Designed miniproteins, single chains, continued (4). Designs and how they scored, part 32

Each design is a single chain, and the fold is of that chain. pLDDT is the mean over its residues in the fold that is shown.

## One batch from the design tools (miniprotein)

Design m13089
Fold by ESMFold2-Fast:
Structure m13089 (fold): chain A 110 residues (1-110)
Amino acid sequence: RKEKVLEYLERALEVIDEALKLEPNSLSLQAIRKLVELAREAVEKGDFEKAIEYLKRALELLDRLIAGLEQKKKLLEESNPEEAEKLQKLIELVKEAKRLVEEALKLLEE
């Protein structure tokens, strides 16, 4: 379980880093990355309770970020479809990071 949790968290960090290449000044993505990194460190130390706490906080931020990006995309679809397409790519990366964090959390709560 521990090794598989670490694999999901490492993959989540990789996807978050890809999202940060698109939006390097995103305070939300920077905060999410820090929480996932802290969760990974907690798992390595065997502190699963702290890892769960960090990942739940990361999921709250991921959900808010996805909602905000989807709203922004909807507003841009008619006026700037090219920018809306770039936002869609970012939304897909953030959703993949959320999926990986949810898989890690599920294994930790077993």
Scores: mean pLDDT 88

Design m13090
Fold by ESMFold2-Fast:
Structure m13090 (fold): chain A 76 residues (1-76)
Amino acid sequence: SIEEAAKLAEEVAKRAQALGKESTPELAEGLNSMAQDALEAKRLALETSEEMAELVREGAERAAQHLDAVEAALSS
């Protein structure tokens, strides 16, 4: 649903922002960019069709997988 896609994008933005606060300046730059992209994706999901919301959800899931990999690397 549009609301679920928007919620997932918001969660990705929050995770990226949290990681950015605890990371190196180089990694923080990329994470802040990811957070901004996720907030824009949330806006698009809320303002567009269910088909666009599905694309936003898929993008947010890929971003979440990337964040999982970053968190794992930082924990090593």
Scores: mean pLDDT 80

Design m13091
Fold by ESMFold2-Fast:
Structure m13091 (fold): chain A 99 residues (1-99)
Amino acid sequence: DEKIKELEKILEKLKELAEKSDDPLLETMVKLGEKIIEALKKKDYFEASINMALLAMIKAILKLMPDSAIEPEVREEAIELIDKMIEIVQEALKENGEV
């Protein structure tokens, strides 16, 4: 409940960054974040876990992007938002997972 609201706030910030940068990787991260939130609302913890893993992989790609492909400040902010999102998702899976 509260974790879902916090994730939605982080997703909104990530959407703003994606629009500002017009970067397709950030747009992909937004889509994955939306899928994670939808899965958590449905209590589909397996689907949430899979999309979280995909989000972590895209984050790794983002870290490898040169400054010519993405502004350093945008990249750093996106990574921080993703790390916070992953942290909250892991907590939600631990507390609300059926095992």
Scores: mean pLDDT 81

Design m13092
Fold by ESMFold2-Fast:
Structure m13092 (fold): chain A 92 residues (1-92)
Amino acid sequence: DETLEEIAKNLLNLDKEKAREYFDLLAELETGWRRRYEAGELSEEELLELAEEALKRLVELVENSTGSMSEEELRKLREEKAAEKAAREAAA
């Protein structure tokens, strides 16, 4: 029973900064669609198309967030290696 809102919350585990952007974007989009749908500006088919496009965007952002996490982990590894090298040179 996952909603787009629950999916956005789960993204917090990947990248805090991007997860917050996902949540804000999702809330803005859903509020806008709901308002337009209730005003009769959107058909049911158009609403579903917008939901599918938003889902595609969220998937792309999740993939980008995972990439950022991998780069962050790589940066930490580089920092650890630099510290270990400096310690060895100081000891030698």
Scores: mean pLDDT 61

Design m13093
Fold by ESMFold2-Fast:
Structure m13093 (fold): chain A 81 residues (1-81)
Amino acid sequence: SAEELRERLIREAREGLASPQSSPLQRRVVQVLLDALEAGASLEEAVRRALRLHARALVELGLASEAEAEAAMAEAFARLA
């Protein structure tokens, strides 16, 4: 069920944040996902928020252009629909 998937994602996100091997970017992405899920956002909305933060962070770090980030986000959002 959607609720069982939600509970699993929250558990896995908490485990990821507890891991000393997680990068700062991974922590930011996982934290946004966890915060959205705990605030009552839908799974789709929580994933969309995490993807937007990841895309923004890649642009800020110079790892992607704004156009590349927008294209990657559009593809990811299409797969969620």
Scores: mean pLDDT 81

Design m13094
Fold by ESMFold2-Fast:
Structure m13094 (fold): chain A 79 residues (1-79)
Amino acid sequence: SMDYSILMATLLVEGSAAYYLVKYSTDPEVRRQAQQLLQQVQQLTNQLRAHSTDSAKRAAIDAQLSQLRDQIVALEQQS
């Protein structure tokens, strides 16, 4: 199970990256996809806050966050 603090820090980093693409990308398609990824980061952050003591939920969030990170990195490479 991942530590809550590490998961929260990772969500903040990935959320910041997605937000940067929403605000500063000149490509409207990149901005649209980044907005969707930002919403997913916000949903995972809310789930983590609601289930902070649930180790099974933290493991599921960690797996989803890994997939989300890969999508954000791919989108950054398109920018």
Scores: mean pLDDT 84

Design m13095
Fold by ESMFold2-Fast:
Structure m13095 (fold): chain A 65 residues (1-65)
Amino acid sequence: SEAERAAREFEREAERARERGDERTAQVYRDAAALLRSAALNDLPVDLDEVRRATREAVETGESH
């Protein structure tokens, strides 16, 4: 499914963030992936573009943390 594919993409981004020592960004991506996997498991409709946009915004905002 598209949600599972997006979850795998976020999991890869989380791994890259972790490799560079950015645990906050890694957690943001892990949370996004978990949300998409949960939605897919429960057959819930998700707006993938909205999830991607919200995740990107969270990553960008976290630079000041």
Scores: mean pLDDT 80

Design m13096
Fold by ESMFold2-Fast:
Structure m13096 (fold): chain A 97 residues (1-97)
Amino acid sequence: MSPVERLVETLKLSEEQKELAREMEKIAEEFIKKNKLSELEKRQVEFLLSMLLGMALAGASREEMEKEVEKLNTPISEEVKEKLLDIAVEIKKLVLS
């Protein structure tokens, strides 16, 4: 089970939030496979996903999430970063508070 799947189960997310989290994981996994990322680079991408999911669930703004993404220097394209941020913002909109 991936770190994202573990977070989804632990945090008792809604079905809609789970679907968005799975979409984030799928985008990241496709990038990892296509670009043949190392085990270390794969762990960096998985850490980014866990951070974005956690921040979105905590109600963080897109600007706050973007700042943290820039600090991590994760080995993914700007296009993939933007897609992950877009999904994280959608997860945030589904948060009760």
Scores: mean pLDDT 79

Design m13097
Fold by ESMFold2-Fast:
Structure m13097 (fold): chain A 91 residues (1-91)
Amino acid sequence: MTKEEAIAEIERRYKNGEITPEQYEELLRMVEEADKMTVAEAIRWIKETGLVSPYRPLRAVAEFVRFIDEMDAEWQARLAKRQAELEKLAA
């Protein structure tokens, strides 16, 4: 989803009364910040705020962030297993 499409969807939801004025301003700031953030920073911010998942403009970002987080968790688990195996061989 492009930044323009995300902004247009946020504006549509605000005009339809689906979001409050406070949520409208927050979501617009989130879209702009997402454009400037690294993936790691975006993951941290989404986890801290919890505000992304209910809104379509940022849903794709939230889903992508979850996918990367799951891949990182699997990678860390594989590294931990390999180190445990190396420690057993060193004994």
Scores: mean pLDDT 60

Design m13098
Fold by ESMFold2-Fast:
Structure m13098 (fold): chain A 107 residues (1-107)
Amino acid sequence: DEVLEKAKKLIDELVKSTDPEKIEKLTEELLKLIEEHKDDSELLLKIAELALEKARESTNPRVRLALAEVALKAALLALKNSTDKELILKAIALILRAIGLAIEVEL
């Protein structure tokens, strides 16, 4: 999936970034990519899961918060556009994980 590979590259760049301006630009590009694919629940859940997994590799609070925001937006859009019980439950689990990560960063 070309979109998932693009998301993966952007997330990998985010994890390695220390520049606040670069982090903001990469985050905005990821959020735009998610919005452009808002009706693809399976893709959005994969992006959310990847963002949360990659957040564990960063000790930078700004990067962790950015990845939490990306995961939350993707999972919320997946929840909104899904009627499948399994996808709904996955979206809820990812939303809770993203919120947990954001709270941890603010501590």
Scores: mean pLDDT 87

Design m13099
Fold by ESMFold2-Fast:
Structure m13099 (fold): chain A 89 residues (1-89)
Amino acid sequence: MPELSPKAKEVEEETKKMLEKAGISTEDPSARLLIAVLITVVNRSGMPKEDAKTFVARWIMKRTGFSVAEAAEMIGISPATLRRRLKRL
């Protein structure tokens, strides 16, 4: 049984909100797979919540063609912060 940590639940909910802002259905198979992978990685590896959010922003950018500025607005950080975090991935 998947025992989701509070951190994993927060990542799931924030990911759903980011997808909605990008106009992507949470019922989309690729979006569902993204959520499942992120929850698994956060639960198993202790990945920081901010790194998980950066991964989601990168995935949305690749799918939609959004700029760093548009993706940063969706996650509530500066474009410079997002660009720096993307380089770490």
Scores: mean pLDDT 76

Design m13100
Fold by ESMFold2-Fast:
Structure m13100 (fold): chain A 94 residues (1-94)
Amino acid sequence: MLDEIAEKAQKIVDELSEEEIKEYIENEPDFIERAVLVVTILKRKGDPRAGEVGNAFMIVLGYETGSSNRPVSKEELEKAKKILEEAIEEIIKE
């Protein structure tokens, strides 16, 4: 699952322009797919937020898939979701 989501995001970022990627994110109904695209963009740009946003993504994904190797608290999950929502909004606004 993670590998398939990551491979799809990688392909989208590689094949589309920055403008097309923003439009794709705006029209994507799945939160996890929007989040992985944003993480991929930040990593490609060498953005210092890439580590924080990437960690937030892994927390949310691990909770949603049950793949977490440790218990995730409600507070940690809510904080991670907020980090991802803010990063998605910032990429769309740029």
Scores: mean pLDDT 76

Design m13101
Fold by ESMFold2-Fast:
Structure m13101 (fold): chain A 67 residues (1-67)
Amino acid sequence: EETLARAKLTAITLLELGVPREEIVDAVSAAYNLPRTTAQKIVDEIEGLSAEERAALRQRLEEKLKE
């Protein structure tokens, strides 16, 4: 679960930087050793969110990622 939280945070950051979807999928898959299908689902989920929803998700993920 912690790996998925980090993967989602990375996907949000790359999306905010304007990285194309396919490049984000590749980066998330490689960085977190996730199947490409799993990385695609993460990126699809985040792309479907509004900016406000992405901010809320970022906050929730930061809470899960123990300080």
Scores: mean pLDDT 79

Design m13102
Fold by ESMFold2-Fast:
Structure m13102 (fold): chain A 85 residues (1-85)
Amino acid sequence: VRPWSDDEVLDYLLHRSVLDGIYLSYVDPERGQALTLSGFVLYAERRGEPVPEWVREQMARLDPAVLAEERERLERTLEALLAAS
C-alpha cells in the first residue's frame, strides 16, 4: 500500500470528472459538459501544458457562471485528494 502521487491524483480526478460529467449530462447537459471540460483544463494547467483548442472552443459556448462553479467545485476536490494522499 503506497500513497498516491500527485500525477496519480490528477489522473484519477480527470477520469472521475469525465465519468461524473457524462452521468450528469443525462439530467443537465450544460452542467455535465462544464464539469468534464473543467477537468481537462485543470489537468492541463496543473501539468504546465497548454489547454487543447477544442476544449477552449467548447467552453466558449457555455455559461461562464456554470463553468466557474464547476471548476471551483473540482479544485476543492483536488485539494482534498492531494491532502489525503
Scores: mean pLDDT 79

Design m13103
Fold by ESMFold2-Fast:
Structure m13103 (fold): chain A 74 residues (1-74)
Amino acid sequence: GPDPAQVDERVARAEKLLADPDPAIRLAAVWGLKEIYLTFGHERAVEALRRAAEEDPHPRVREAARKALEQIEA
């Protein structure tokens, strides 16, 4: 399997991108976090998606994060 440090780096990078001023970049970060969770089961990715779903200023980013959570928690 992948090195846990490399998975942690991917999560940290995606978390940083969730703070980007561009909503398109934050939307890509939501997609990346979903893929990280589906591939590696990384709990920090779920926590980041929950924050994006509740707190992101853009409704499209919040909706994408909610849909990602629905799919990974089903």
Scores: mean pLDDT 83

Design m13104
Fold by ESMFold2-Fast:
Structure m13104 (fold): chain A 97 residues (1-97)
Amino acid sequence: NLLDDLRRLLEKLNTQNQIDQLKEEYNSLREQAVKLAEEGIKNPSLKEKYLAEIDRLYHQAMMHAYQMENLGDKEEAERLIVENSKLFSELKKKLLA
């Protein structure tokens, strides 16, 4: 059925656009957090620890976006993505303090 095939394609495209937006948000948060750590932290050991934590959180967020892309469990992937975004926000606040 052409109509059902078109509907599935549109749903797939909408999901991909949503994933792409989330990836862009994570890239922005990572870049801001890295900049704050590199410019704000003068202690090399502390800076290294924060950069490693930023990298870990970014990779976790991107893995969840990848799961959303490949598994089709949109609601669970979205929940995990929101949770990781919150963790990034908390890290950014900690760096600003």
Scores: mean pLDDT 70

Design m13105
Fold by ESMFold2-Fast:
Structure m13105 (fold): chain A 92 residues (1-92)
Amino acid sequence: SMEDLEKAREELLKEAARLYEQYLAGKITESQLEAGIALAAQELADKYNIPEELRLRMVQALMDVFREAVANNLSVEEFVERARERLDEIIK
């Protein structure tokens, strides 16, 4: 349902924000961040019955936004804003 997709999006964004903050603090690598996003997306897909194709598109979108955020030295707040916009394009 759309309500479940919105809940999945918000939970995924919270985890992505946490991982990006840890990356900026030098606590995790890009590979560890990608693995964390993939794991979170898998757990949310299982919880909210999200199709694999949509899950993979959401993970790809977050990794694209992450690379843009690193390239442009974005804050956690700016990263979350761009990530939300990109995910909204996918789930609406």
Scores: mean pLDDT 89

Design m13106
Fold by ESMFold2-Fast:
Structure m13106 (fold): chain A 86 residues (1-86)
Amino acid sequence: MVEEALEALRESLEEAVEAGVITREQAERIYEAVRELARAIEAGDEKAAEEAEKRLAEELVRAGASEEEARRAAEALRAQLEKLVA
């Protein structure tokens, strides 16, 4: 379920904030980027999903990930969300 995956993500982001890995503001931006990605996938809009995946990677880079790590993480999250929407 998409809602369950988003709740698990929110918990993981909260743990990252508590651990000092990212800021509260960065966690919120990442969460919103994943929500936009989920909405695009649920709508069946492949172009919007590609744009949202790119935006998610950009937010992850701003949170301190490398470009390669951010790209892989965004791709993995998109693949996971696509399985949950089926």
Scores: mean pLDDT 81

Design m13107
Fold by ESMFold2-Fast:
Structure m13107 (fold): chain A 64 residues (1-64)
Amino acid sequence: MTPEEAIERARKEVSEAMRQGHRAGKPQEAGDRAKKIMDEARKELLEAGVSQEEADRLVGEAGG
C-alpha cells in the first residue's frame, strides 16, 4: 500500500464515519472512530518510511 492510498482510504473512512454518526445522532462516537482511523493511517505512513512531520500533515489534511 502506498502512502497516498493509505491517506485516501483514511479520508473516505473518516467522511463515512462522520456522516453515519451524524445521521444516528451519535457525533461523539463518530469522532472517536475518526480519530482511530487517523491514528491507524499515521502508523501506516510511519511504517512506510514517511517522516513523522509529513505523516502528521497528511493525516491532519485527511481528517479536516
Scores: mean pLDDT 77

Design m13108
Fold by ESMFold2-Fast:
Structure m13108 (fold): chain A 61 residues (1-61)
Amino acid sequence: SMEERIENALKELEKAFRDEARALGVSDEQIDAMSLEELMKLVFDHALDHAIELQKKRLEE
């Protein structure tokens, strides 16, 4: 069903963000306590900060 496909897609998305948060040094205990929204925000905030730092270095070169 469509509902089952959406549920499976959301589980895959959650796993991907958990894996990325772990790669960023977040503990398993913190990850388990976080919502998907909080995990997404953490990963996106990190990616944005990294992109800004790279752009700044490019402009100073």
Scores: mean pLDDT 80

Design m13109
Fold by ESMFold2-Fast:
Structure m13109 (fold): chain A 95 residues (1-95)
Amino acid sequence: SAKELAERALELAQSKDKEKQIEAGRLAIRAARRATPDVADTVLRALDLLAQSKDKEVLELAREAALTLMRSVDDKEVILRAIGLALRSIGALLD
C-alpha cells in the first residue's frame, strides 16, 4: 500500500547510508503517486530528511518525489510543503 511504502521510505531516510537513502527516494516516489493527505505527510517527512543529503542522486530523487506529490494531492498545505522541498533540493544541487 502507499502507506507502507511511505513508512518504509521514512525509516530508510533516517539512515546515513547512501544506498538506503536512494531506496527511500524510490519508495517515496512510488508512495507519492498514490498519496492521500495522511500518506503525503509521511512522504514529506521522509523528503525533509533526504533533502539534507549532499548526494546528487538522493537530492534528485527527493525533488522527483516532491514534484510527484504535488501532482497527486489536492491539498494546498501539502503542495506548499512539496514546493519548499523541491526548491531546497535544487539549492543543495547547486551548492
Scores: mean pLDDT 81

Design m13110
Fold by ESMFold2-Fast:
Structure m13110 (fold): chain A 85 residues (1-85)
Amino acid sequence: SALEESRERARRLVQEGIRIAVERRKVSQRQLAEALKVSQSTVSNFLSGRDTRLLSREQAAALHQYLKLTLDESIEIAAEIGERS
């Protein structure tokens, strides 16, 4: 359905934004795994786009605190995703 397609697109945009933030902050997959309390293989699958369903509410909160995304960084990442799309 259109709603399911929209939801999946939103998940892919969130995943892409996280990948860009991770690249900019030079965060390792190990550091992300420790912050999210998951395996490095889970992080690798998420960042590669194989599994966009990684984030539970608790994991999303931990990641938000860990990456400390500012409003300006969020706008910049959104613009970069728009250019890639």
Scores: mean pLDDT 69

Design m13111
Fold by ESMFold2-Fast:
Structure m13111 (fold): chain A 70 residues (1-70)
Amino acid sequence: SYIKKMEEKIKADDYLGATAAFEEFKAENPELVTKEMEEYLSKNPISLDAKEALEKFLEIAKKVEEKLKK
C-alpha cells in the first residue's frame, strides 16, 4: 500500500521517499487525488514545515483510498 510506504518513510524521516510514494499514488489516481487536494488545501494551506505538509498529504491519500473502497 502506498499509504504504508508514506507512513514508513515519514517515521524514518525520509521525506524524499515519502514524497515519491505520494507522487506514485497520485499518478495511479490523478483525478481523485487532485479533487481531494484542492478541497483540503483550500481550507488548510501548505505550511513551510515539510513534515507537516507530508502529514497533510498522507491524510489526503487516506481519504482517496476510502473513496476507492466505495
Scores: mean pLDDT 72

Design m13112
Fold by ESMFold2-Fast:
Structure m13112 (fold): chain A 64 residues (1-64)
Amino acid sequence: MKISVYDLILAAKEAGEDVEKVLAAIQKRGLTPSDEITEAQGIEILEDAGVSRKKAKEIIEKAK
């Protein structure tokens, strides 16, 4: 299942994560808010932003 980058950003913000770090990880990958990503890509973006793998998985489930 795919999620939008926009929904990932909103879910991370709702979870209290640092939105600036999430945006930096997204930009590093050349992605825009309108792009669709896999669950695995979403977890990788959140981990790159400093989110633990466990919390990243919880955020991705809420972004679906």
Scores: mean pLDDT 83

Design m13113
Fold by ESMFold2-Fast:
Structure m13113 (fold): chain A 90 residues (1-90)
Amino acid sequence: MELEKRIAELESRVQRDIDEARQALKEGNIEKAKELIRRVEFDVNELEALARYAKAQGKEELANYIQSMADRARAEVEKLREELEKKQKE
């Protein structure tokens, strides 16, 4: 299904960008970390839109899966933003 393929692509990209943002922060590359965090936020918004779309299609289990992925990614973004603020104060 095209929807499932798009979800898998977003999951992969979000995880990669989170990992790269963590690495950028460890290296002190603040600008790269900011860009990656922004990209993750954009993709999380798309995941949330896809969750609503899946629910509208009557696919509640799929919608819940996508929403849980979006929620986890938002939690990671919050942690990354907190670390970013600490690095900017150094």
Scores: mean pLDDT 85

Design m13114
Fold by ESMFold2-Fast:
Structure m13114 (fold): chain A 63 residues (1-63)
Amino acid sequence: MRTTAPSVEEARKLLREELERAGADMDLVDQSIDYHGLNTPEDLSTMARVVRLGIEESERRRR
């Protein structure tokens, strides 16, 4: 596939996947995203990256 800007749906999917890996309550994830108005690709992608970095740091702390 060619590199293209992620759609809101694609960015939202990435955020949900990262939150699920972090052990978030999936029943609340979609409601929280909608409630806080995280509906731009930039906001969703930024949050997904932050969650991913948190997971990586948690893995590093597991010695």
Scores: mean pLDDT 67

Design m13115
Fold by ESMFold2-Fast:
Structure m13115 (fold): chain A 64 residues (1-64)
Amino acid sequence: SELATISRMATRELEEASEEDRQPALDFLRANRDRPETRAALREGLARTTNPLAAQDLQALLDA
Protein backbone atom coordinates (compact mmCIF):
# COMPACT_ATOMS: atom_id res chain seq x y z
CA SER A 1 0.00 0.00 0.00
CA GLU A 2 1.09 3.60 -0.61
CA LEU A 3 0.63 4.53 3.05
CA ALA A 4 2.76 1.55 4.13
CA THR A 5 5.55 2.57 1.72
CA ILE A 6 5.53 6.23 2.77
CA SER A 7 5.36 5.27 6.48
CA ARG A 8 8.42 3.00 6.09
CA MET A 9 10.29 5.83 4.33
CA ALA A 10 9.38 8.25 7.15
CA THR A 11 10.58 5.84 9.88
CA ARG A 12 13.86 5.38 7.95
CA GLU A 13 14.31 9.17 7.87
CA LEU A 14 14.02 9.25 11.68
CA GLU A 15 16.46 6.30 11.97
CA GLU A 16 19.02 8.07 9.74
CA ALA A 17 18.79 11.22 11.92
CA SER A 18 18.52 13.56 8.95
CA GLU A 19 17.79 17.03 10.38
CA GLU A 20 16.31 18.30 7.08
CA ASP A 21 13.90 15.34 6.81
CA ARG A 22 13.18 14.83 10.50
CA GLN A 23 10.30 17.27 11.12
CA PRO A 24 8.24 16.35 8.00
CA ALA A 25 8.71 12.66 8.84
CA LEU A 26 7.57 13.21 12.43
CA ASP A 27 4.55 15.24 11.29
CA PHE A 28 3.53 12.57 8.77
CA LEU A 29 3.86 9.70 11.26
CA ARG A 30 1.98 11.65 13.96
CA ALA A 31 -0.91 12.42 11.55
CA ASN A 32 -1.17 8.74 10.54
CA ARG A 33 -0.19 7.03 13.82
CA ASP A 34 -3.62 5.37 14.26
CA ARG A 35 -3.47 3.71 10.82
CA PRO A 36 -2.49 -0.01 10.94
CA GLU A 37 0.02 0.44 8.08
CA THR A 38 1.76 3.30 9.90
CA ARG A 39 1.76 1.47 13.26
CA ALA A 40 3.40 -1.55 11.57
CA ALA A 41 6.10 0.72 10.10
CA LEU A 42 6.67 2.34 13.53
CA ARG A 43 7.08 -1.09 15.20
CA GLU A 44 9.47 -2.27 12.45
CA GLY A 45 11.50 0.93 12.76
CA LEU A 46 11.70 0.64 16.54
CA ALA A 47 12.85 -3.01 16.29
CA ARG A 48 15.58 -2.14 13.74
CA THR A 49 16.93 1.20 14.96
CA THR A 50 20.24 1.65 16.79
CA ASN A 51 19.61 5.43 17.05
CA PRO A 52 18.40 6.28 20.60
CA LEU A 53 16.66 9.50 19.52
CA ALA A 54 14.82 7.66 16.72
CA ALA A 55 13.84 4.89 19.19
CA GLN A 56 12.46 7.50 21.61
CA ASP A 57 10.41 9.24 18.89
CA LEU A 58 9.09 5.97 17.41
CA GLN A 59 8.09 4.67 20.86
CA ALA A 60 6.38 7.99 21.73
CA LEU A 61 4.35 7.80 18.49
CA LEU A 62 3.29 4.20 19.27
CA ASP A 63 2.36 5.09 22.89
CA ALA A 64 0.30 8.18 21.99
Scores: mean pLDDT 82

Design m13116
Fold by ESMFold2-Fast:
Structure m13116 (fold): chain A 91 residues (1-91)
Amino acid sequence: MEELKRALEEKDEEKLRELLLEYAKKAIEEYEEKAKKSPVLSAEELEELLKEKRYEEAIIGLIARYRNTSDEVERNGILHAIAELYLKLQE
């Protein structure tokens, strides 16, 4: 958390990318077992969870989607979304 705040203040885009990927990996490790049992949610269902601030359920749904997609662009977007939501849960 403190390192992420410092990277944001220094506008270090490379360090921010690396930290976001680390947070995504931590979220995946924490929620992987729940995500294995989760249905793959539609983009609309994930958006509704985000609107309702149901961040843990949104993370679980995003991990399930990440495991079931082969599109590299979608995978990268999902990892960034997981990291952002995981950080919101820590606040």
Scores: mean pLDDT 76

Design m13117
Fold by ESMFold2-Fast:
Structure m13117 (fold): chain A 80 residues (1-80)
Amino acid sequence: SAKEEVKKLLEEAAKLAEEAGDLRTAEALRWLAENVDSLSPAAIIAYLGEIKRAAERRLDPETAERVNKLLDEAAEIARK
């Protein structure tokens, strides 16, 4: 399902953030993945935008690009 695909992308992004040493971004992504079923699409997209900005600030540019590509894909799926 679309929600399962979003959860998978968020878990993959969380792993990348964790491997880069940003446990706070990883925790935020895991929280969002656990709560996807209880949130509106608009709320999911808003949280993804906030996490994307945090990743750009906290992670190196290469890792931030990789994380944010996954978050952008999750947002596109959430909009459908």
Scores: mean pLDDT 87

Design m13118
Fold by ESMFold2-Fast:
Order: sequence, then C-alpha cells, then structure tokens
Structure m13118 (fold): chain A 68 residues (1-68)
Amino acid sequence: SYEEILEEKKKEIEANPDLSEEQKKSAIEMLEQLTEDMKKRNASLEQVREALDNFVKWIKKEAEEKKK
C-alpha cells in the first residue's frame, strides 16, 4: 500500500544519524506530501516507491554535504 511504502521511507529518515530532528521532521512532512500528491494522481505503488527512494537518497546526499 501507499502507507506501507511511506512508513518504510519514514523509518529510513528517522534512522539517519546525519539528520537533525528538525531535518527529519521536514523530510517526513515532504515524504507525506509527495505520497499524497502521487496518490491523488493515481500513481502506481512502484512509481511511489521509486519517487520516495529518490527523495530519501537526495536528502541523504544533502545532509552529507552540510556536514562538511
């Protein structure tokens, strides 16, 4: 389900030690918004998983860059 994919990606954000609590909250809100937008557009579960995976990878890269 959309909710299962979203919860999986939220856990990845929560488990990232390079993110502050504020960054985790912001990223989770963005994941929730992206999931709802895709659900409204009747996106497939595969499309949602790909989009959320790409978003989490981007957040991880941004966090690593800011840690410099």
Scores: mean pLDDT 78

Design m13119
Fold by ESMFold2-Fast:
Structure m13119 (fold): chain A 103 residues (1-103)
Amino acid sequence: SAQSAALRAVAERNRKAALENFPEVDKRFQKAIKEYEEALKNRDKYTPQELADIARKAADEAFEASRAYYALGTDEQTKLGEKYTSLANKYRADAERLEAEAA
């Protein structure tokens, strides 16, 4: 139907945009996660506020990575989206605890 064709065209455009943006999203995600993991190994070198900010950035970038994987839409990419959603939730909880400690 014309409606089904229009929905497929929208999905195709969204997937193409996701593919084009994915390398930047992945690079930001990998950098933020690495910075947070390195900060956790060197907690004594950071103020509570600095550690909270790093954790918040890791949570935000993990969430954006999960959204990008969902937009790509294969079964394997959907599973990675679920994995990174779980990571984002974990890092968000970490950030909220660290923000409370900094206050």
Scores: mean pLDDT 84

Design m13120
Fold by ESMFold2-Fast:
Structure m13120 (fold): chain A 56 residues (1-56)
Amino acid sequence: SDAAVSEIVKEVAKAFIEAGKELTPEQAAEIREEARKMADDPEGAIETLIKKYVEG
């Protein structure tokens, strides 16, 4: 659902802030689209996207 996608994006955005990294509008859009594909497992999505976009 859109609510699950928004929560995933929000948690990934928090991880960017905690890491001192800039989240560009283009990255935010890409993360949102990835979150849509993984919305059935929000916790797994958050972990995967933080690993991919924040940790490298």
Scores: mean pLDDT 83

Design m13121
Fold by ESMFold2-Fast:
Structure m13121 (fold): chain A 110 residues (1-110)
Amino acid sequence: SMEEELAIMRELIEELRNHPNAFPFASPPDLSFLPNYYELVPNPMDLDTIEDMVNSGEITTLDELEAAVEQMYENVMKLAPEGSVLRENAEELYEFFKERLERAREELEA
């Protein structure tokens, strides 16, 4: 049901927020340090924005949640050089998300 999927999505977002590598992805960056961020990242995404989209009804399915988290991950992959801590943190967070998403889909189908 839509209510069960919404509850599962909220739990997934909370699990992502509590992950040790989540801090750089929690909120939009401070533009005073990255004034060209929106020029480099045309489709910005962060956990606060994803949570707002879920709460507003802009994200209603696990597939839409996956697309939003994937956009967040892809943005980092485009900006962060290979071997950077930010890239490694994003890769670990995304791997964790994909594992939890698979379990969430199984829970929704049960």
Scores: mean pLDDT 81

Design m13122
Fold by ESMFold2-Fast:
Structure m13122 (fold): chain A 87 residues (1-87)
Amino acid sequence: MDPAEIAALTAQLLSPDEAVRRAALARLEALGDAAARPGVIAAGLSPDEAVRRLLDEVVRHSKSPVLKEAAFEALVEEGIRLIEEGV
């Protein structure tokens, strides 16, 4: 696994093209590696609602426990931010 490949896949996860985002997510998920975790967390902190939907999908349906944990942590972090902001 190459950190540059993980960075490229994370950038693709932020793509405006839905097919590109889904392919990048599936590739990161298939890797199931701890190196993918920072990219998923970084994507989860994006204000893009489509990215948050993809992360929610990872939590519910992913076969990778590493990516499920990373996506869950990203969603929790965003939830804390919304509580702090939304009172």
Scores: mean pLDDT 66

